# Designed miniproteins, single chains, part 26

Each design is a single chain, and the fold is of that chain. pLDDT is the mean over its residues in the fold that is shown.

## One batch from the design tools (miniprotein)

Design m888
Fold by ESMFold2-Fast:
Structure m888 (fold): chain A 68 residues (1-68)
Amino acid sequence: SMEAEKVIEEARKLAEEVRADERIPPEEKERLVADTQRIIEMIREGMDVEVARRLLELLREERRRLLA
């Protein structure tokens, strides 16, 4: 599915942004990156794309809160 591939790409980009962001503590970086990897794995195992998009948005919200 092209939609699933796009969400996987977005999750990978978020992981790269998190890894590069010096403002995020190392422990929180590791957690957020692990969470993006978990979303990718769940998509590969057949998770609904809309559910995956919502989970990815929650991770973006968590990152925003860590930087506030």
Scores: mean pLDDT 85

Design m889
Fold by ESMFold2-Fast:
Formats: sequence, structure tokens, C-alpha cells
Structure m889 (fold): chain A 65 residues (1-65)
Amino acid sequence: MEEERKRRIELARKNLLDFYEYQNPAKSEEEKKKLEEDVDKHVRNGEKALPHTEAGLAASRAAAA
């Protein structure tokens, strides 16, 4: 089911973007581009970078703090 896979990828990307944005509030345009590139790279690598549970926990903790 491609729909489920798409949802997981989208959630992982959102979680990473939110986490990075929270962690580094003072971002330049170059830093923002670099973070987006890293997020895309991690999402594409998926299997290595982002188990759904750990990605969710990391983003949740960052958002809470």
C-alpha cells in the first residue's frame, strides 16, 4: 500500500524539519537549505535514519521542550 508508505515518509520529514527548526532557531538561508537537504537525505535512506518510533519521540521531545 503506497498510501501508508507515503504517510510514513511525510511524517518522518515533518518530524525532522520540526526538530531541526526547534533545535536551531537562529538559521540563515544556507543553514535552512542544508537542513532541508539533510532531511530529504535521511528520509530517502529511511531504513537507516528513521524508525517511526524514534523519529516521533525525537520530534515530540523537541517540540515539548
Scores: mean pLDDT 61

Design m890
Fold by ESMFold2-Fast:
Structure m890 (fold): chain A 82 residues (1-82)
Amino acid sequence: MDMGKMSLEEALSFQKTLSSIDYVAFVDENNIIVRNLTTAGDSSIVPQSNSVGKNVDDVKKEFDEMKKTLLGTPKLYVIQLE
C-alpha cells in the first residue's frame, strides 16, 4: 500500500500503529529503498532483510512471493521519505 510522502518522524510514528506482522519500506524520490524492511514488532520473518539500494517494485514482487509462505496476512506499506 502506497502511503505517499512523510517525514521520518511521521513515518516512524505511523509504523508503530501498524500490526506487528506488517512491513514498512522507506523509499526515496526514485523508489529506491533507503532502510531495510522491518515489521512494526521488529520480527525478521522475511528472509531478505537487506533491501537497501533496491527498487521497491522489485521488492514488492519478492514480498508477494514470500507472503505465500508467511503466517497471517501481512501488508507492505511504502512511504517516501522527505
Scores: mean pLDDT 68

Design m891
Fold by ESMFold2-Fast:
Structure m891 (fold): chain A 88 residues (1-88)
Amino acid sequence: PVVSLSTLREKARKLAMLGYSPEQVETLVKEALSSSISVGDMLDFAYGVALASSKKPYEELVREYEESKREEIDASAQAAVDTYTAAS
């Protein structure tokens, strides 16, 4: 099934807020595609694991995104989309 690119960006952006780099997000997308796993499900799984280990409340993560990490987080989201579209 085809996942919406906007949904993919949103899921990847959430992972980036929890510390995932563009390279780490790209690796997750590639691993999902090579394993015949839904990319959306792989990102949701990784998000659940990262959230469980997070030391910061969601509101603080959003503040950090708005103040200083927006470009890095958006780069991680775009890396997920680019990797997915290159494989389709």
Scores: mean pLDDT 73

Design m892
Fold by ESMFold2-Fast:
Structure m892 (fold): chain A 66 residues (1-66)
Amino acid sequence: TPVEEFRRRLEDLLEEMRRAGLPQDKIDEFERMRDHLLSRAESMTPEQLEQALENLERVVRSLLAE
């Protein structure tokens, strides 16, 4: 389902952040954001899930570049 795909891709982003050695505070912040988004995911359209994921991927790339 779109929600299952969204969950999987969020877990992939978290793993990338951990592998890159980002500070634990940043990992914890992302985990809380992930949990919040997943709690709302069932009421979101597939298009909204894709947009949220693109925004999160952009944020993660920015953090990894710093």
Scores: mean pLDDT 80

Design m893
Fold by ESMFold2-Fast:
Structure m893 (fold): chain A 99 residues (1-99)
Amino acid sequence: SEEVLRKIQEARALMVEALETDNYEEAMKKLEEARKLLEEALRYGNENQKKAAELGLKAVEIVEELLKEGKENNISLKEIQEKVREEEIKLGEEQEAKE
């Protein structure tokens, strides 16, 4: 549905905002909101939308774990955000090489 697609798009925007914020608490909050939207998309979406939501949920979980570990070890948020961006670029290059 159009509503489900909108929720997936909003979740993606929230994930981008989490990588641009200057505060761990704000980043974690944005990822939690993204997760909730993706969980709803997984529940009500068609097959392709559910697959997109599952991939999004896995990405959110990985970023949340990195942010939690970074905060607990007094690593700067910017260093964690940069690491996530580097991994996204690497995954994009690997996926393009397989196509």
Scores: mean pLDDT 80

Design m894
Fold by ESMFold2-Fast:
Structure m894 (fold): chain A 88 residues (1-88)
Amino acid sequence: SKNTQTLTGLLMKVLKIPNDKAQHVVNLLSEEDINLILEIYKDDQDYTEVMLKKVFRPVLEKEEVSKEDIQNAVGVLAIGYAVRKVHP
Protein backbone atom coordinates (compact mmCIF):
# COMPACT_ATOMS: atom_id res chain seq x y z
CA SER A 1 0.00 0.00 0.00
CA LYS A 2 1.00 3.68 -0.23
CA ASN A 3 1.25 3.80 3.57
CA THR A 4 3.64 0.81 3.54
CA GLN A 5 5.89 2.63 1.03
CA THR A 6 5.66 5.90 3.00
CA LEU A 7 6.69 4.24 6.29
CA THR A 8 9.50 2.31 4.52
CA GLY A 9 10.91 5.63 3.24
CA LEU A 10 10.53 7.24 6.68
CA LEU A 11 12.44 4.40 8.39
CA MET A 12 15.24 4.63 5.79
CA LYS A 13 15.51 8.41 6.28
CA VAL A 14 15.32 8.50 10.10
CA LEU A 15 17.20 5.30 11.03
CA LYS A 16 19.70 5.44 8.11
CA ILE A 17 19.00 1.80 7.21
CA PRO A 18 18.92 0.25 3.70
CA ASN A 19 15.66 -0.32 1.81
CA ASP A 20 15.72 -4.14 2.31
CA LYS A 21 15.93 -3.81 6.11
CA ALA A 22 13.23 -1.11 6.20
CA GLN A 23 10.90 -3.30 4.08
CA HIS A 24 11.54 -6.29 6.39
CA VAL A 25 10.57 -4.19 9.46
CA VAL A 26 7.41 -2.82 7.80
CA ASN A 27 6.39 -6.40 6.83
CA LEU A 28 6.44 -7.29 10.57
CA LEU A 29 3.96 -4.47 11.32
CA SER A 30 0.18 -4.75 11.05
CA GLU A 31 -1.69 -2.28 8.81
CA GLU A 32 -3.10 -0.72 12.00
CA ASP A 33 0.43 -0.20 13.42
CA ILE A 34 1.67 1.30 10.12
CA ASN A 35 -1.28 3.73 10.07
CA LEU A 36 -0.78 4.60 13.75
CA ILE A 37 2.92 5.45 13.28
CA LEU A 38 2.13 7.62 10.24
CA GLU A 39 -0.71 9.44 12.06
CA ILE A 40 1.62 10.19 15.01
CA TYR A 41 4.29 11.35 12.53
CA LYS A 42 1.82 13.75 10.83
CA ASP A 43 0.95 15.29 14.22
CA ASP A 44 4.46 15.33 15.78
CA GLN A 45 7.35 14.69 13.38
CA ASP A 46 10.10 15.55 15.91
CA TYR A 47 8.69 13.21 18.57
CA THR A 48 8.30 10.38 16.04
CA GLU A 49 11.87 10.74 14.71
CA VAL A 50 13.32 10.78 18.26
CA MET A 51 11.29 7.72 19.29
CA LEU A 52 12.12 5.78 16.12
CA LYS A 53 15.82 6.32 16.94
CA LYS A 54 15.42 5.62 20.69
CA VAL A 55 13.10 2.60 20.59
CA PHE A 56 13.25 1.05 17.08
CA ARG A 57 17.00 1.35 16.38
CA PRO A 58 18.06 -0.89 19.34
CA VAL A 59 15.52 -3.54 18.25
CA LEU A 60 16.84 -3.42 14.65
CA GLU A 61 20.45 -3.84 15.86
CA LYS A 62 19.59 -7.33 17.21
CA GLU A 63 20.81 -10.35 15.20
CA GLU A 64 17.17 -11.48 14.79
CA VAL A 65 14.27 -9.02 14.85
CA SER A 66 11.08 -10.58 16.23
CA LYS A 67 7.52 -9.46 15.56
CA GLU A 68 7.05 -9.20 19.36
CA ASP A 69 10.04 -6.81 19.70
CA ILE A 70 8.62 -4.61 16.91
CA GLN A 71 5.12 -4.63 18.46
CA ASN A 72 6.61 -3.65 21.84
CA ALA A 73 8.47 -0.76 20.15
CA VAL A 74 5.20 0.46 18.57
CA GLY A 75 3.53 0.26 22.00
CA VAL A 76 6.25 2.39 23.62
CA LEU A 77 5.99 4.99 20.82
CA ALA A 78 2.17 5.11 21.09
CA ILE A 79 2.12 5.31 24.92
CA GLY A 80 4.76 8.07 24.92
CA TYR A 81 2.72 10.01 22.36
CA ALA A 82 -0.45 9.69 24.48
CA VAL A 83 1.43 10.91 27.59
CA ARG A 84 2.78 13.94 25.65
CA LYS A 85 -0.77 14.89 24.55
CA VAL A 86 -1.99 14.89 28.20
CA HIS A 87 1.18 16.47 29.68
CA PRO A 88 3.02 18.37 26.93
Scores: mean pLDDT 83

Design m895
Fold by ESMFold2-Fast:
Structure m895 (fold): chain A 90 residues (1-90)
Amino acid sequence: MSDDELQKEVDEAMELIKKSVDELAKKRHEKLMKDEGLTPLQIAERTIQKLLDMGASPELAKKIAVDLLKSMGLSEEEAQAIADEALAKL
């Protein structure tokens, strides 16, 4: 396939994965806060594991997890550190 066609497919897959992860993380965050008080690290671990199970690269999984942690009110530095630790544990 041409480089332009491949890049378009990658961009579409990235956006689809991000949307799916955002929905799962938001729904799980609400339930986990109520049932167990899960830490941001545990949320990141579950998010990254799900993305890896879907065939995403570790780099893409980490970037999506960082974006989700930032939506929870964490700083970029804290989100990056937590996502790195979560990926290392998996």
Scores: mean pLDDT 72

Design m896
Fold by ESMFold2-Fast:
Structure m896 (fold): chain A 86 residues (1-86)
Amino acid sequence: MEYLGTVVAEGDGALEKAKEAAKKVLEEVEGVLDARVTQSPTNPNIAAVVIYADSKEAAEKAVKTAEEELEKQGLTVTRRSVTPLR
């Protein structure tokens, strides 16, 4: 079963920092199939890392890796989720 992980973060440089977190997830977490970044259309200081993984374990590890990287870069993680894909 495939899973979708999402991490939403807020702070200065959110988009660029989210891109770096997505790259790290793709490079370091086995079972991650894709990682994308989206920015709030109304607030440039809000960005999300969207992760597509082949298992729940991979999605959970990827979400944790992304949030740790985002927090290390000085962003506030405001939401995280892992959901099964239909």
Scores: mean pLDDT 84

Design m897
Fold by ESMFold2-Fast:
Structure m897 (fold): chain A 95 residues (1-95)
Amino acid sequence: TVDVPALTRGVLEFIRRVGEELNIPQEVLDRLIAEARRILDDMAAEAPRLSLADLQSRLREEARRARERGDRIREEAARLMSTYVSMLQRQRERS
């Protein structure tokens, strides 16, 4: 089970950090953060108790659907979130 508030903080910090490292324009970074927040809110509304595996599957599907619609910001937000969740899963496997 995922602590949604803690996950939200971690995801948003990760996106901000990656954006700073890659010198992503602030306007684009703000849009990515806003979309990541919307994706998390949508997922929390449908499933208040998420495992990391469930979250990973849902993020993969969200990225696919966003890609099919040509929603590049939502696709990138979902992909960055998926990367962060993969990192959390690896940390749990090592502990």
Scores: mean pLDDT 80

Design m898
Fold by ESMFold2-Fast:
Structure m898 (fold): chain A 59 residues (1-59)
Amino acid sequence: SAATEKGLATAKELARLMAKLAVPDGKITVEVVDDTTVVAVAENEEKKITFTLTVPVAE
């Protein structure tokens, strides 16, 4: 679980950075959807971009 927690934290930061790069002047929201999935949304008046990152589950 510690590895998954670190993976999720890293995915959140990566998703946030990707969203900010895609829409630097936009509103950015980052949400953990489940134990392995992070969704970041970047939007402004012209566009809305959604990034979905999945953390692999160790077998």
Scores: mean pLDDT 77

Design m899
Fold by ESMFold2-Fast:
Parts: C-alpha cells; sequence; structure tokens
Structure m899 (fold): chain A 55 residues (1-55)
C-alpha cells in the first residue's frame, strides 16, 4: 500500500472515530486530492463503508 493510500485511510479512520460523517463523495475527493488511482480509491471506499457499519 502506498504512503498516500495509508494517509487517506488514517484520515478517514480519524474522522469516523470522532463521529464525523464521511460520505462516499468525501472519500473520493480525498483520494483525488492525494493522487490515488481508481483501484486505490475503491479499496479506501470499501474500508470506509465497513468502518461506518461497525461504528
Amino acid sequence: MSAAERFVIRMVEHYVSRGIEVSDEDVRKLADAFGLSEAQTERVLAYARELRERA
């Protein structure tokens, strides 16, 4: 996993842990801002969805 992908994942984890709503659109915007590929974006999005379901 790239450093950028790990950074985006950590940001999503931080926001969700704080009770901040992170939508699929927010995840895609973060991924685009950090230059993630489509495949990397989909992995982060899947993880964010699982994290929200577990909260």
Scores: mean pLDDT 79

Design m900
Fold by ESMFold2-Fast:
Structure m900 (fold): chain A 72 residues (1-72)
Amino acid sequence: PIVSSEKAIEELKELIERFNELKERVLKSEDPQEVKDERLAELDLAIKSLNKLIERLKSLEKVEMPEDIVPP
């Protein structure tokens, strides 16, 4: 419990942003299409894994930290 779920989610979102930036750079690169396809596939797998972690953490934080705004 060194990191709160919210902080962990933010860090994972930052990683996803970085991978999306890398995907854009791959598309703009001079690499052969095969190399681009392989790199994009690797980045997509990384992004998918990070999104799964975010979903898990969101589920956990809802139990520990409910919404600040609670309707009657």
Scores: mean pLDDT 73

Design m901
Fold by ESMFold2-Fast:
Structure m901 (fold): chain A 77 residues (1-77)
Amino acid sequence: SPLREEVRGAYREARRAILHLADEKGLTPEQKEELLAEVDRVYSRVLEMIDAGVPREEVRAFLREEMSRLFKRVMDL
């Protein structure tokens, strides 16, 4: 599915960005693992939405909103 590949690519980039920010902020390995677990949670939810036949635009909107929240949380650490 093109949507599944799009989501997979976005999550790989999100993981890289989160790790980069965590390194810049001097976060511990435990904090990094917790942040990556949050990315994995969002990814799992998005895959469930795709499997349930949720429209592409709704899936993209959910992903954008959840990732914006996660990045804000990292910046606040």
Scores: mean pLDDT 84

Design m902
Fold by ESMFold2-Fast:
Structure m902 (fold): chain A 103 residues (1-103)
Amino acid sequence: MKEISEQIRKLEEAALNKDVKTAGEQAAKIVRLMKKDYKVSPKVAELLDKAAEALRNVDLEKAREYLTELVREMIKEGYPVSKIIAIALELTGAIFHIELAQK
């Protein structure tokens, strides 16, 4: 969690500085740290890796598609609603900060 908080701070700084590339790279790091910390299934881990790669490449359309697939898979596997919300909010926040960097 401390590692994620530090990456979130770096993502916020990149967004405020309009550094889209750095924002994408930091967003990808946050998603990869979530995968490590939340102890997810192999299928959910695969979707998180795809979302991280889309964020790193600043492909926000693909990132949103993978977020939708991720939420559907987590529901299908019976994850607690609190965990689904936490992961979805983190990914949505990452996408938002990259969009903020683009403006």
Scores: mean pLDDT 82

Design m903
Fold by ESMFold2-Fast:
Structure m903 (fold): chain A 78 residues (1-78)
Amino acid sequence: MEEAEKFYEKGLEHYQRGREARAAGDYTAALQHYVEAIRYFRKAAELFEKAGNKDKSEEYRRLADEVQAEAQRIADEA
């Protein structure tokens, strides 16, 4: 459980750094941080699913999908 929480925390940290980079106009750095955030959120979701916590697993999968959609919009706008 601590491992899944740790991955979630790392995901949040990267997502925040990605948003800061985006606000500064550094879209390359923003995309790199968003990719890392997505990876960490998906790992957290997998660990919670294995632990039988379906609600947390689904929540973190949706969060990863939302960040991926945000990253795709930035990439499409160049």
Scores: mean pLDDT 85

Design m904
Fold by ESMFold2-Fast:
Structure m904 (fold): chain A 88 residues (1-88)
Amino acid sequence: AVPPGVEYLEINPKVGDLVKAGDKISVKVRNTGDRPAQVRLRAYNEKGEVIAESDWVTVRPGEEATITATASEKDAKVGRIELEVRPA
């Protein structure tokens, strides 16, 4: 799910795709709010286990950022991709 105040522009790969260890999962976002936000990407397999996690990225009002996470050492099918947002 995309949090309020952050617009998702692109997502790669999509839910249901297979990812291998070392593959990149990326979401391009825009901060549509009036305050700086820190954004993190987490990807989950179909069992709800975390398969990729990004660092926190600061996105200022009106800015676009690409948030990238690297898939873990296990090959997995993407079940869910989530953005976590907090105040910067």
Scores: mean pLDDT 78

Design m905
Fold by ESMFold2-Fast:
Parts: C-alpha cells; structure tokens; sequence
Structure m905 (fold): chain A 100 residues (1-100)
C-alpha cells in the first residue's frame, strides 16, 4: 500500500526527471484510490472523505511550491504539470465519492 511518503518521493523523482509523467500519474491515482477505499471501509462520511481529499491537494501543492522555491534546477513546467495531474486526480476521486 502506498503511503504519503511514497507520494512525496514520486513527486521528487518526477521533478528530477527520474520518473515519467505516466508513472507519476499512476502512483498518484493508486494512492488516492487506496485512501478513499480505506476511509469508506472505516465508515467515514462522504463529507469527511472530500475534506481529506481537499486537505491532501492543498498540502501537496504547498510541498511542490516549497520544493521549487528551494531548488532552482527544477523545471517550473514540470511543477505546473504535477499540479495539474494531482488536481485532476483529486477532482475525479471526489466525483466518485459523491456517487457513493
């Protein structure tokens, strides 16, 4: 099972050019699928799950911005692409939660 640390490490590897965009998106999608599944199994409400997804998106965006600010070698275009992917994945995850 993927952890939040695995998610952050995937972002770092993608930004360093050590991971493809496809591999990065796959890791992000798997992480949020397992997170939602875990919270449903724990009996969390739709509202609680959506709040957690929104908090995760905000935290990840802050991490990416902080990483880019500290590392001038990071391509800003890759940072922007990573943000677009996680925003899309989180949006799709929220839409699936609303259908439950």
Amino acid sequence: MLTGIDLLNAAIRYLQGKMSLEEFEKIIREYFKELVKSYIEQGKSKEEIIKTLDQGLAAFNSFLDSLAARHPEIDQAKVDEAKKIIERVVKEAKEEVEKL
Scores: mean pLDDT 84

Design m906
Fold by ESMFold2-Fast:
Structure m906 (fold): chain A 104 residues (1-104)
Amino acid sequence: EKSIEELKEELERAKYVFEATKELLKENPDDEVLKKKMFLIGKKLFEIGKQLEKKGEIELAIEAYELAVEAYETFLEYIDEDHPLYEEVKKLLEEAKKRIEELK
């Protein structure tokens, strides 16, 4: 299992990649590779949040879950309901929101 220090470093890296990918998507809204990257960053942030929560780092877990929500919402802005990942990302988004509410 990862240490709290390692998880903090992963969170900062994921946040940086999220912000960079979000900006690139604004310039390239039809880029399927960037869309997939946004989805994967959302999943990474969600996983970081779960690991931080398990270690009792509640404030950092909430930050990671909030960023996962932003990543999933950003992904949904660039896809239609017919997209193969639409149902999966909707479920992940609701799960992340529920975890934030439960930790509040």
Scores: mean pLDDT 88

Design m907
Fold by ESMFold2-Fast:
Structure m907 (fold): chain A 89 residues (1-89)
Amino acid sequence: GLEKAKKALELAKQAIEYAKQGNNDEAIKLVKEAIKYVLEALKDVDKETQLKVIGLILSAIGYIEVDKDIIKAAELVEEAAKVILEALS
């Protein structure tokens, strides 16, 4: 779980950088890849952490699909990855 959570964090941070540069297509691609790693890491954490992380990921998807706020979406995925890393520490 730890390696996947670390990879999700790296991808989310890269997505924030691309979104800040106005490269929304690359940022969205990286956010979606980071979400996949977050979901793979979820099985290794407790139920309370799983529910919190799922809530963050659903919010991130909403910001991409509805609000088109890619920076906010990437920040929520970064937070989700950090929550998993803290739970695994």
Scores: mean pLDDT 88

Design m908
Fold by ESMFold2-Fast:
Structure m908 (fold): chain A 98 residues (1-98)
Amino acid sequence: EEEKKLEEEAKWGKEQIDLYEKTFGPKRDEVLAEMEKVAAENPLAAAVLAAHQRSIADYRELADKYEKENEKKATVYRGLAAREEMIAYDVLRGLAAE
């Protein structure tokens, strides 16, 4: 049952990764430049971006840790990182108020 739950979570993680690759990944360089610009002009946006970047880094570190030991668990953390990066961009766009 624990293994079945992990399979469902890994499936969700894969869906998040696929969504990221399809919608965000192709424009990642442009998105990162835009977020950096917003953060440079707004201290609140800078703090928000820093918080999201810490979460993204933590999830990527966990994914790397589990990659060899448990591929399904690594996929979950990669999905969480992808989702967090997409959320960070949407939040920063909102703070830019354009």
Scores: mean pLDDT 80

Design m909
Fold by ESMFold2-Fast:
Structure m909 (fold): chain A 87 residues (1-87)
Amino acid sequence: MEKRKKVILDVYRKLAKEAGESDELAEAGAEAVLRAYEIATDEAAAEEMARLAERPVEEVRAIAREALEGFIDYLEEKYGIKREEFE
């Protein structure tokens, strides 16, 4: 769990730095990805988000998982980062 979370954060920071983005923008983007990861993998985080969004937990978790998968696919297509690095 922590390894995957760290890989996502490190990769996002590296890409933002290579693109000439500020550290603040890199951290904001990384936090958004980490939040999606937490909602996808932690039942308590998913339940809290479901309460705030007034939606079923299953729907919120599915949306978070789809967003996370889309991010991984985006990194592979545009930056050549292997999906294996997120396992």
Scores: mean pLDDT 70

Design m910
Fold by ESMFold2-Fast:
Formats: sequence, structure tokens, C-alpha cells
Structure m910 (fold): chain A 64 residues (1-64)
Amino acid sequence: SLREEIDEILARTGRPRLTVAQTAELISKFTGLSFDEAVQIVEKETDQPELSKEQALEIVEKNK
């Protein structure tokens, strides 16, 4: 599931937040959009360099 994928990324990196690239990879995986299109979506939704788990969940779910 999307939550499990996010939890795995956070566990592997030891970081509390996801990067724009990690969030874009999740969008691409779960929506079928290209990585470049997914990056543009993340950048449109936030100007932050890193996203909380809840922000990443919301953006990916919104674009399914």
C-alpha cells in the first residue's frame, strides 16, 4: 500500500520526511505518470524541499 511504501522509505533513510524526488517516484508508481510529470505536480503543491508523510500521502492520493 502507499502508506507501507512511505514507511519503508522513512525506515530505510532514517529521515522523518520524504524528498521531492521520493514523493514524485511514489506518484509515478501509483498513478502511471512519468517521473518528470510527477516532479511538476509536487512542485506545484509545495515549495518545500521535503514533505511530511501526511503531505506525501495527500498529494499521491489526490493524483490517483
Scores: mean pLDDT 83

Design m911
Fold by ESMFold2-Fast:
Structure m911 (fold): chain A 60 residues (1-60)
Amino acid sequence: MLMHVPRAYTVRPGDTLDGLNAEFGTPAEMVPLNLAMNGGPELRPGQEIQILTSETEEVE
């Protein structure tokens, strides 16, 4: 099975969820899930978030 693996990231000043989604290559279909997992669109410096990336891991 292929699963999109979330990566932990500590928000830096000036980061936006849209910018981080672009940087990590998050597919458009995963953007709403990234938003929901992080409690909405507002990011604060020092906040730890989980980002779903374009990378998948195969688990047998």
Scores: mean pLDDT 67

Design m912
Fold by ESMFold2-Fast:
Structure m912 (fold): chain A 72 residues (1-72)
Amino acid sequence: SMNEKLAEESYKKGQEMKEKGLKSTPERARRLLRMAKASYATAAAFSPDEQKEKYREEMEKVTKELEEHIKE
């Protein structure tokens, strides 16, 4: 469906932002990882409940990366 396509596109964008973030300077990485988290949140919003847990796990991984590797 259209919502599933939007969720898949948002997830792909999130993964691209995460990849760029991990290769960037600390300031740029912080912004890119926040964008990745937002993209995963959008993917979760457009996904059925059964798929939301997958995107929540990805969001938690990015949040942990922000906390551990990109201080405040």
Scores: mean pLDDT 77

Design m913
Fold by ESMFold2-Fast:
Structure m913 (fold): chain A 73 residues (1-73)
Amino acid sequence: GMEALEAARRAAEAIASGDAEAAARESKQYTQAMVLAAINGDTEGAQEAGRLLREAIEGAKDAEASRAAGEAS
């Protein structure tokens, strides 16, 4: 439960920061925490963690679209 949520939060922060290496590292931790949560039957914690990461990915995608529009300095 808590471990998957914390891993998702760290991954979300790394993705939002634009640090690809940190995002990859924290996403790996998230994936392992999700697998452990599933094995332990913590479906609710795993679902919430997945939602946090999905929202972070969509936010990063929107930020990239804004930069692609040539507005980034």
Scores: mean pLDDT 72

Design m914
Fold by ESMFold2-Fast:
Structure m914 (fold): chain A 68 residues (1-68)
Amino acid sequence: GDIESAVKDLEKNYKKDKEGAIAAAESGVLTLKDASNKEAAKKFGELLMKTFPDDQIIQQLAKDALMV
């Protein structure tokens, strides 16, 4: 689905532009919070935690997504 594709794009972009990928992840979390889409936000957060375990900023964004 869209969430899985978005996380794959973030992973690809992170290797070339870490700051841009983090900004895109933050925008994704904000969009899902504004939509109050708890199911998509949970899936996004879980995939971010799994895909970027060593990035503390992305781990915090994932936690924020899981709290939607």
Scores: mean pLDDT 84

Design m915
Fold by ESMFold2-Fast:
Structure m915 (fold): chain A 107 residues (1-107)
Amino acid sequence: MTEEEIEELRKRARETLDAFIAELQSLGAKVEVIEEKFEVTEDGVRLTALLRITVDGQEALVRLEIFATKDRARIVRAEVIEAPSQETKDKVMRILDEAALRVEARR
């Protein structure tokens, strides 16, 4: 991949992250990006983001993986790492699944 191709893939991955955050916010979540990491592979660019998600005043820590190729960017995984209760974890998981569906529907 050229340097220009890598930058386009990074941009695509970031746009997918921004879309996902917008959908989470539309579902009533507050979202803070704690960390972002890009990894360049032969097939594309992986963006791993660490997110603090607040729902009903409860905070959860979420790891999000996005993979961008020349053809598309997609959410590979959204995983709750930490939550104060099983109820909060279940709520956050439902919101993550709904947000991911809405991002796919934007195409």
Scores: mean pLDDT 86

Design m916
Fold by ESMFold2-Fast:
Structure m916 (fold): chain A 73 residues (1-73)
Amino acid sequence: MDSYTTNGDNIDTDFSNISSTSNDINNKIVDAINNGDSNNVNNYTSNGTNTSNTGSTISNDIDSVNDSINSMS
């Protein structure tokens, strides 16, 4: 069964998307700085931190689920 390989590819895609979102947030922060919008700088910076933390949590949860499935096999 190749489901583990497929799941690995999906996880890689998800992290690529998180990386892309992080770059978008960085661009918004730079734009807000250039416009002198301190409130949006703080807001986007917080969103970047939250996105990074969520990505780490999802990765750990996926690893735990995968280990459980392997134990049942």
Scores: mean pLDDT 60

Design m917
Fold by ESMFold2-Fast:
Structure m917 (fold): chain A 87 residues (1-87)
Amino acid sequence: SPYDEAKAIIDKGIAEAEKVAKEAVEAGASLDQVRATIATLAGLLRHELDRFLAEHPEISEEQREELRAYLDARIAEIEARAEKLVA
């Protein structure tokens, strides 16, 4: 379904952001640099999700809110993990 496709886009984007953040930490990036990288990738992923949702009017308002909340929660989880790895 388009809902499952949107969730897959989020999952793929989050996996990529997590990989990039981990590589930045391993390369000796500061916490501020890692946060900036995560913020940039999160912005790109939110833009991709918004474009997908605009093309899929069959996705309900409630499902749109759930997908956005899911993305935000997954980004917060990456940020929290990155902070622990740098500290």
Scores: mean pLDDT 87

Design m918
Fold by ESMFold2-Fast:
Structure m918 (fold): chain A 84 residues (1-84)
Amino acid sequence: SDFDKFSKEEGFTDEQLKELKDLATGLIDAYSKSRSPEELQQRLTEIGVPIDLSTAERLFNLPFPLVRNELKKLAKEVVSKRLG
């Protein structure tokens, strides 16, 4: 709910909000399928969201709720760059 309210306040269309949610879900799915920081980096690069290995290592050492929040932020950054 807060995520949807924030995205609508920033002028995101329903289509852009769907793209943001789809990207966030894809990043979280990639994390769930990864067994190493190197595998996570590769999977995110394939989705079009390249990160460095140190960022992948940091994400792999965080509890899942924090990882989920970081991946949602990353998805917002990528979508926002497409708008600006």
Scores: mean pLDDT 77

Design m919
Fold by ESMFold2-Fast:
Structure m919 (fold): chain A 85 residues (1-85)
Amino acid sequence: EEKVKEILKLIDELAELVREHASPEAVARIEPKLEKLKEAVEAGKYEEALKLLKEIKEILINYASKETFEKLKPLLEKIAELLLE
């Protein structure tokens, strides 16, 4: 469905920005959660996806620069918005 495809596209964009701008430690912590997030979205498990997205946000706050977090925040918010619909 269109909604699932849009969410997966945004997750892929988030993954690219994480690899480009985040520290190697942040990337190592986030990559497994991004994989699980994609799996949850594909399975229609949106509550699980929201929890994983929150965990990714917490890792970014703790392990990424403020500049990196600000770049990723719009994508995180858009993904959350679509998951809550």
Scores: mean pLDDT 84

Design m920
Fold by ESMFold2-Fast:
Structure m920 (fold): chain A 76 residues (1-76)
Amino acid sequence: SREEELQREIEEIAREAREALNKALKEGVDPKKVLEIAREAGRRLQELIDQGVSLEELLEEARKIKEEVLKKLEEL
């Protein structure tokens, strides 16, 4: 179903973000800075879930959150 497809895409985005964070840790980036980026991303995602946004909106926002995570890691 469309719902199952959207859920899979959100899960893939979350996996890619986690892989980027883990890669930064392996490459010797400051663990405190990586943790701050991870916490902010998780907080934003949780706020959207708590607001009861649609899966389509959640997917769009998850993509933006991932882009911000990647940009912040690039700046470290």
Scores: mean pLDDT 85

Design m921
Fold by ESMFold2-Fast:
Structure m921 (fold): chain A 92 residues (1-92)
Amino acid sequence: MLAALSAEEMRAAAEEEIRAVEELVKRLEELAKDPNADPSKIAALYAATGIQAVALQIMADILEAQGLTEAAAEARRKAEEAIERAKEIAKE
């Protein structure tokens, strides 16, 4: 999925993925605040957040390999933030 992307395209893709992960975390936090929320929807968003965070970590490794060290560091930080926030929500 990444061999055809330029460094600029990879940076843009990582920025979109950061936004997607942040929206998933926001949706998860909103559902977790509702005591009447469907637990299956919470579980699905938790799983989606985890999958997208892993994708962002892979993107960070590729950004670093392309010399985009600052963009890679930001992508890793955002992935770790999403994982930690999702874990805290899943603890109740």
Scores: mean pLDDT 81

Design m922
Fold by ESMFold2-Fast:
Structure m922 (fold): chain A 71 residues (1-71)
Amino acid sequence: MEAEAAKKFVKKLVELAESVGRNDDAKKIKELGEQLVKAIEQGDWQKAQKLDDQILEAARPALEAYLAKKA
């Protein structure tokens, strides 16, 4: 994954979490996302994979809240 694509991915998840009022989750996603971008730039793909998994877990409550509003 290119670093630029990772930045866009993280930005979308942060915006989603903020849109449902989960600002603490948004902050966590942003912090993990900054680490993900650095890991990709350093070529540490194992660390990047772990960070990607952690970002998805941090985003899960925001995604569930967003989907509940659409139902």
Scores: mean pLDDT 81

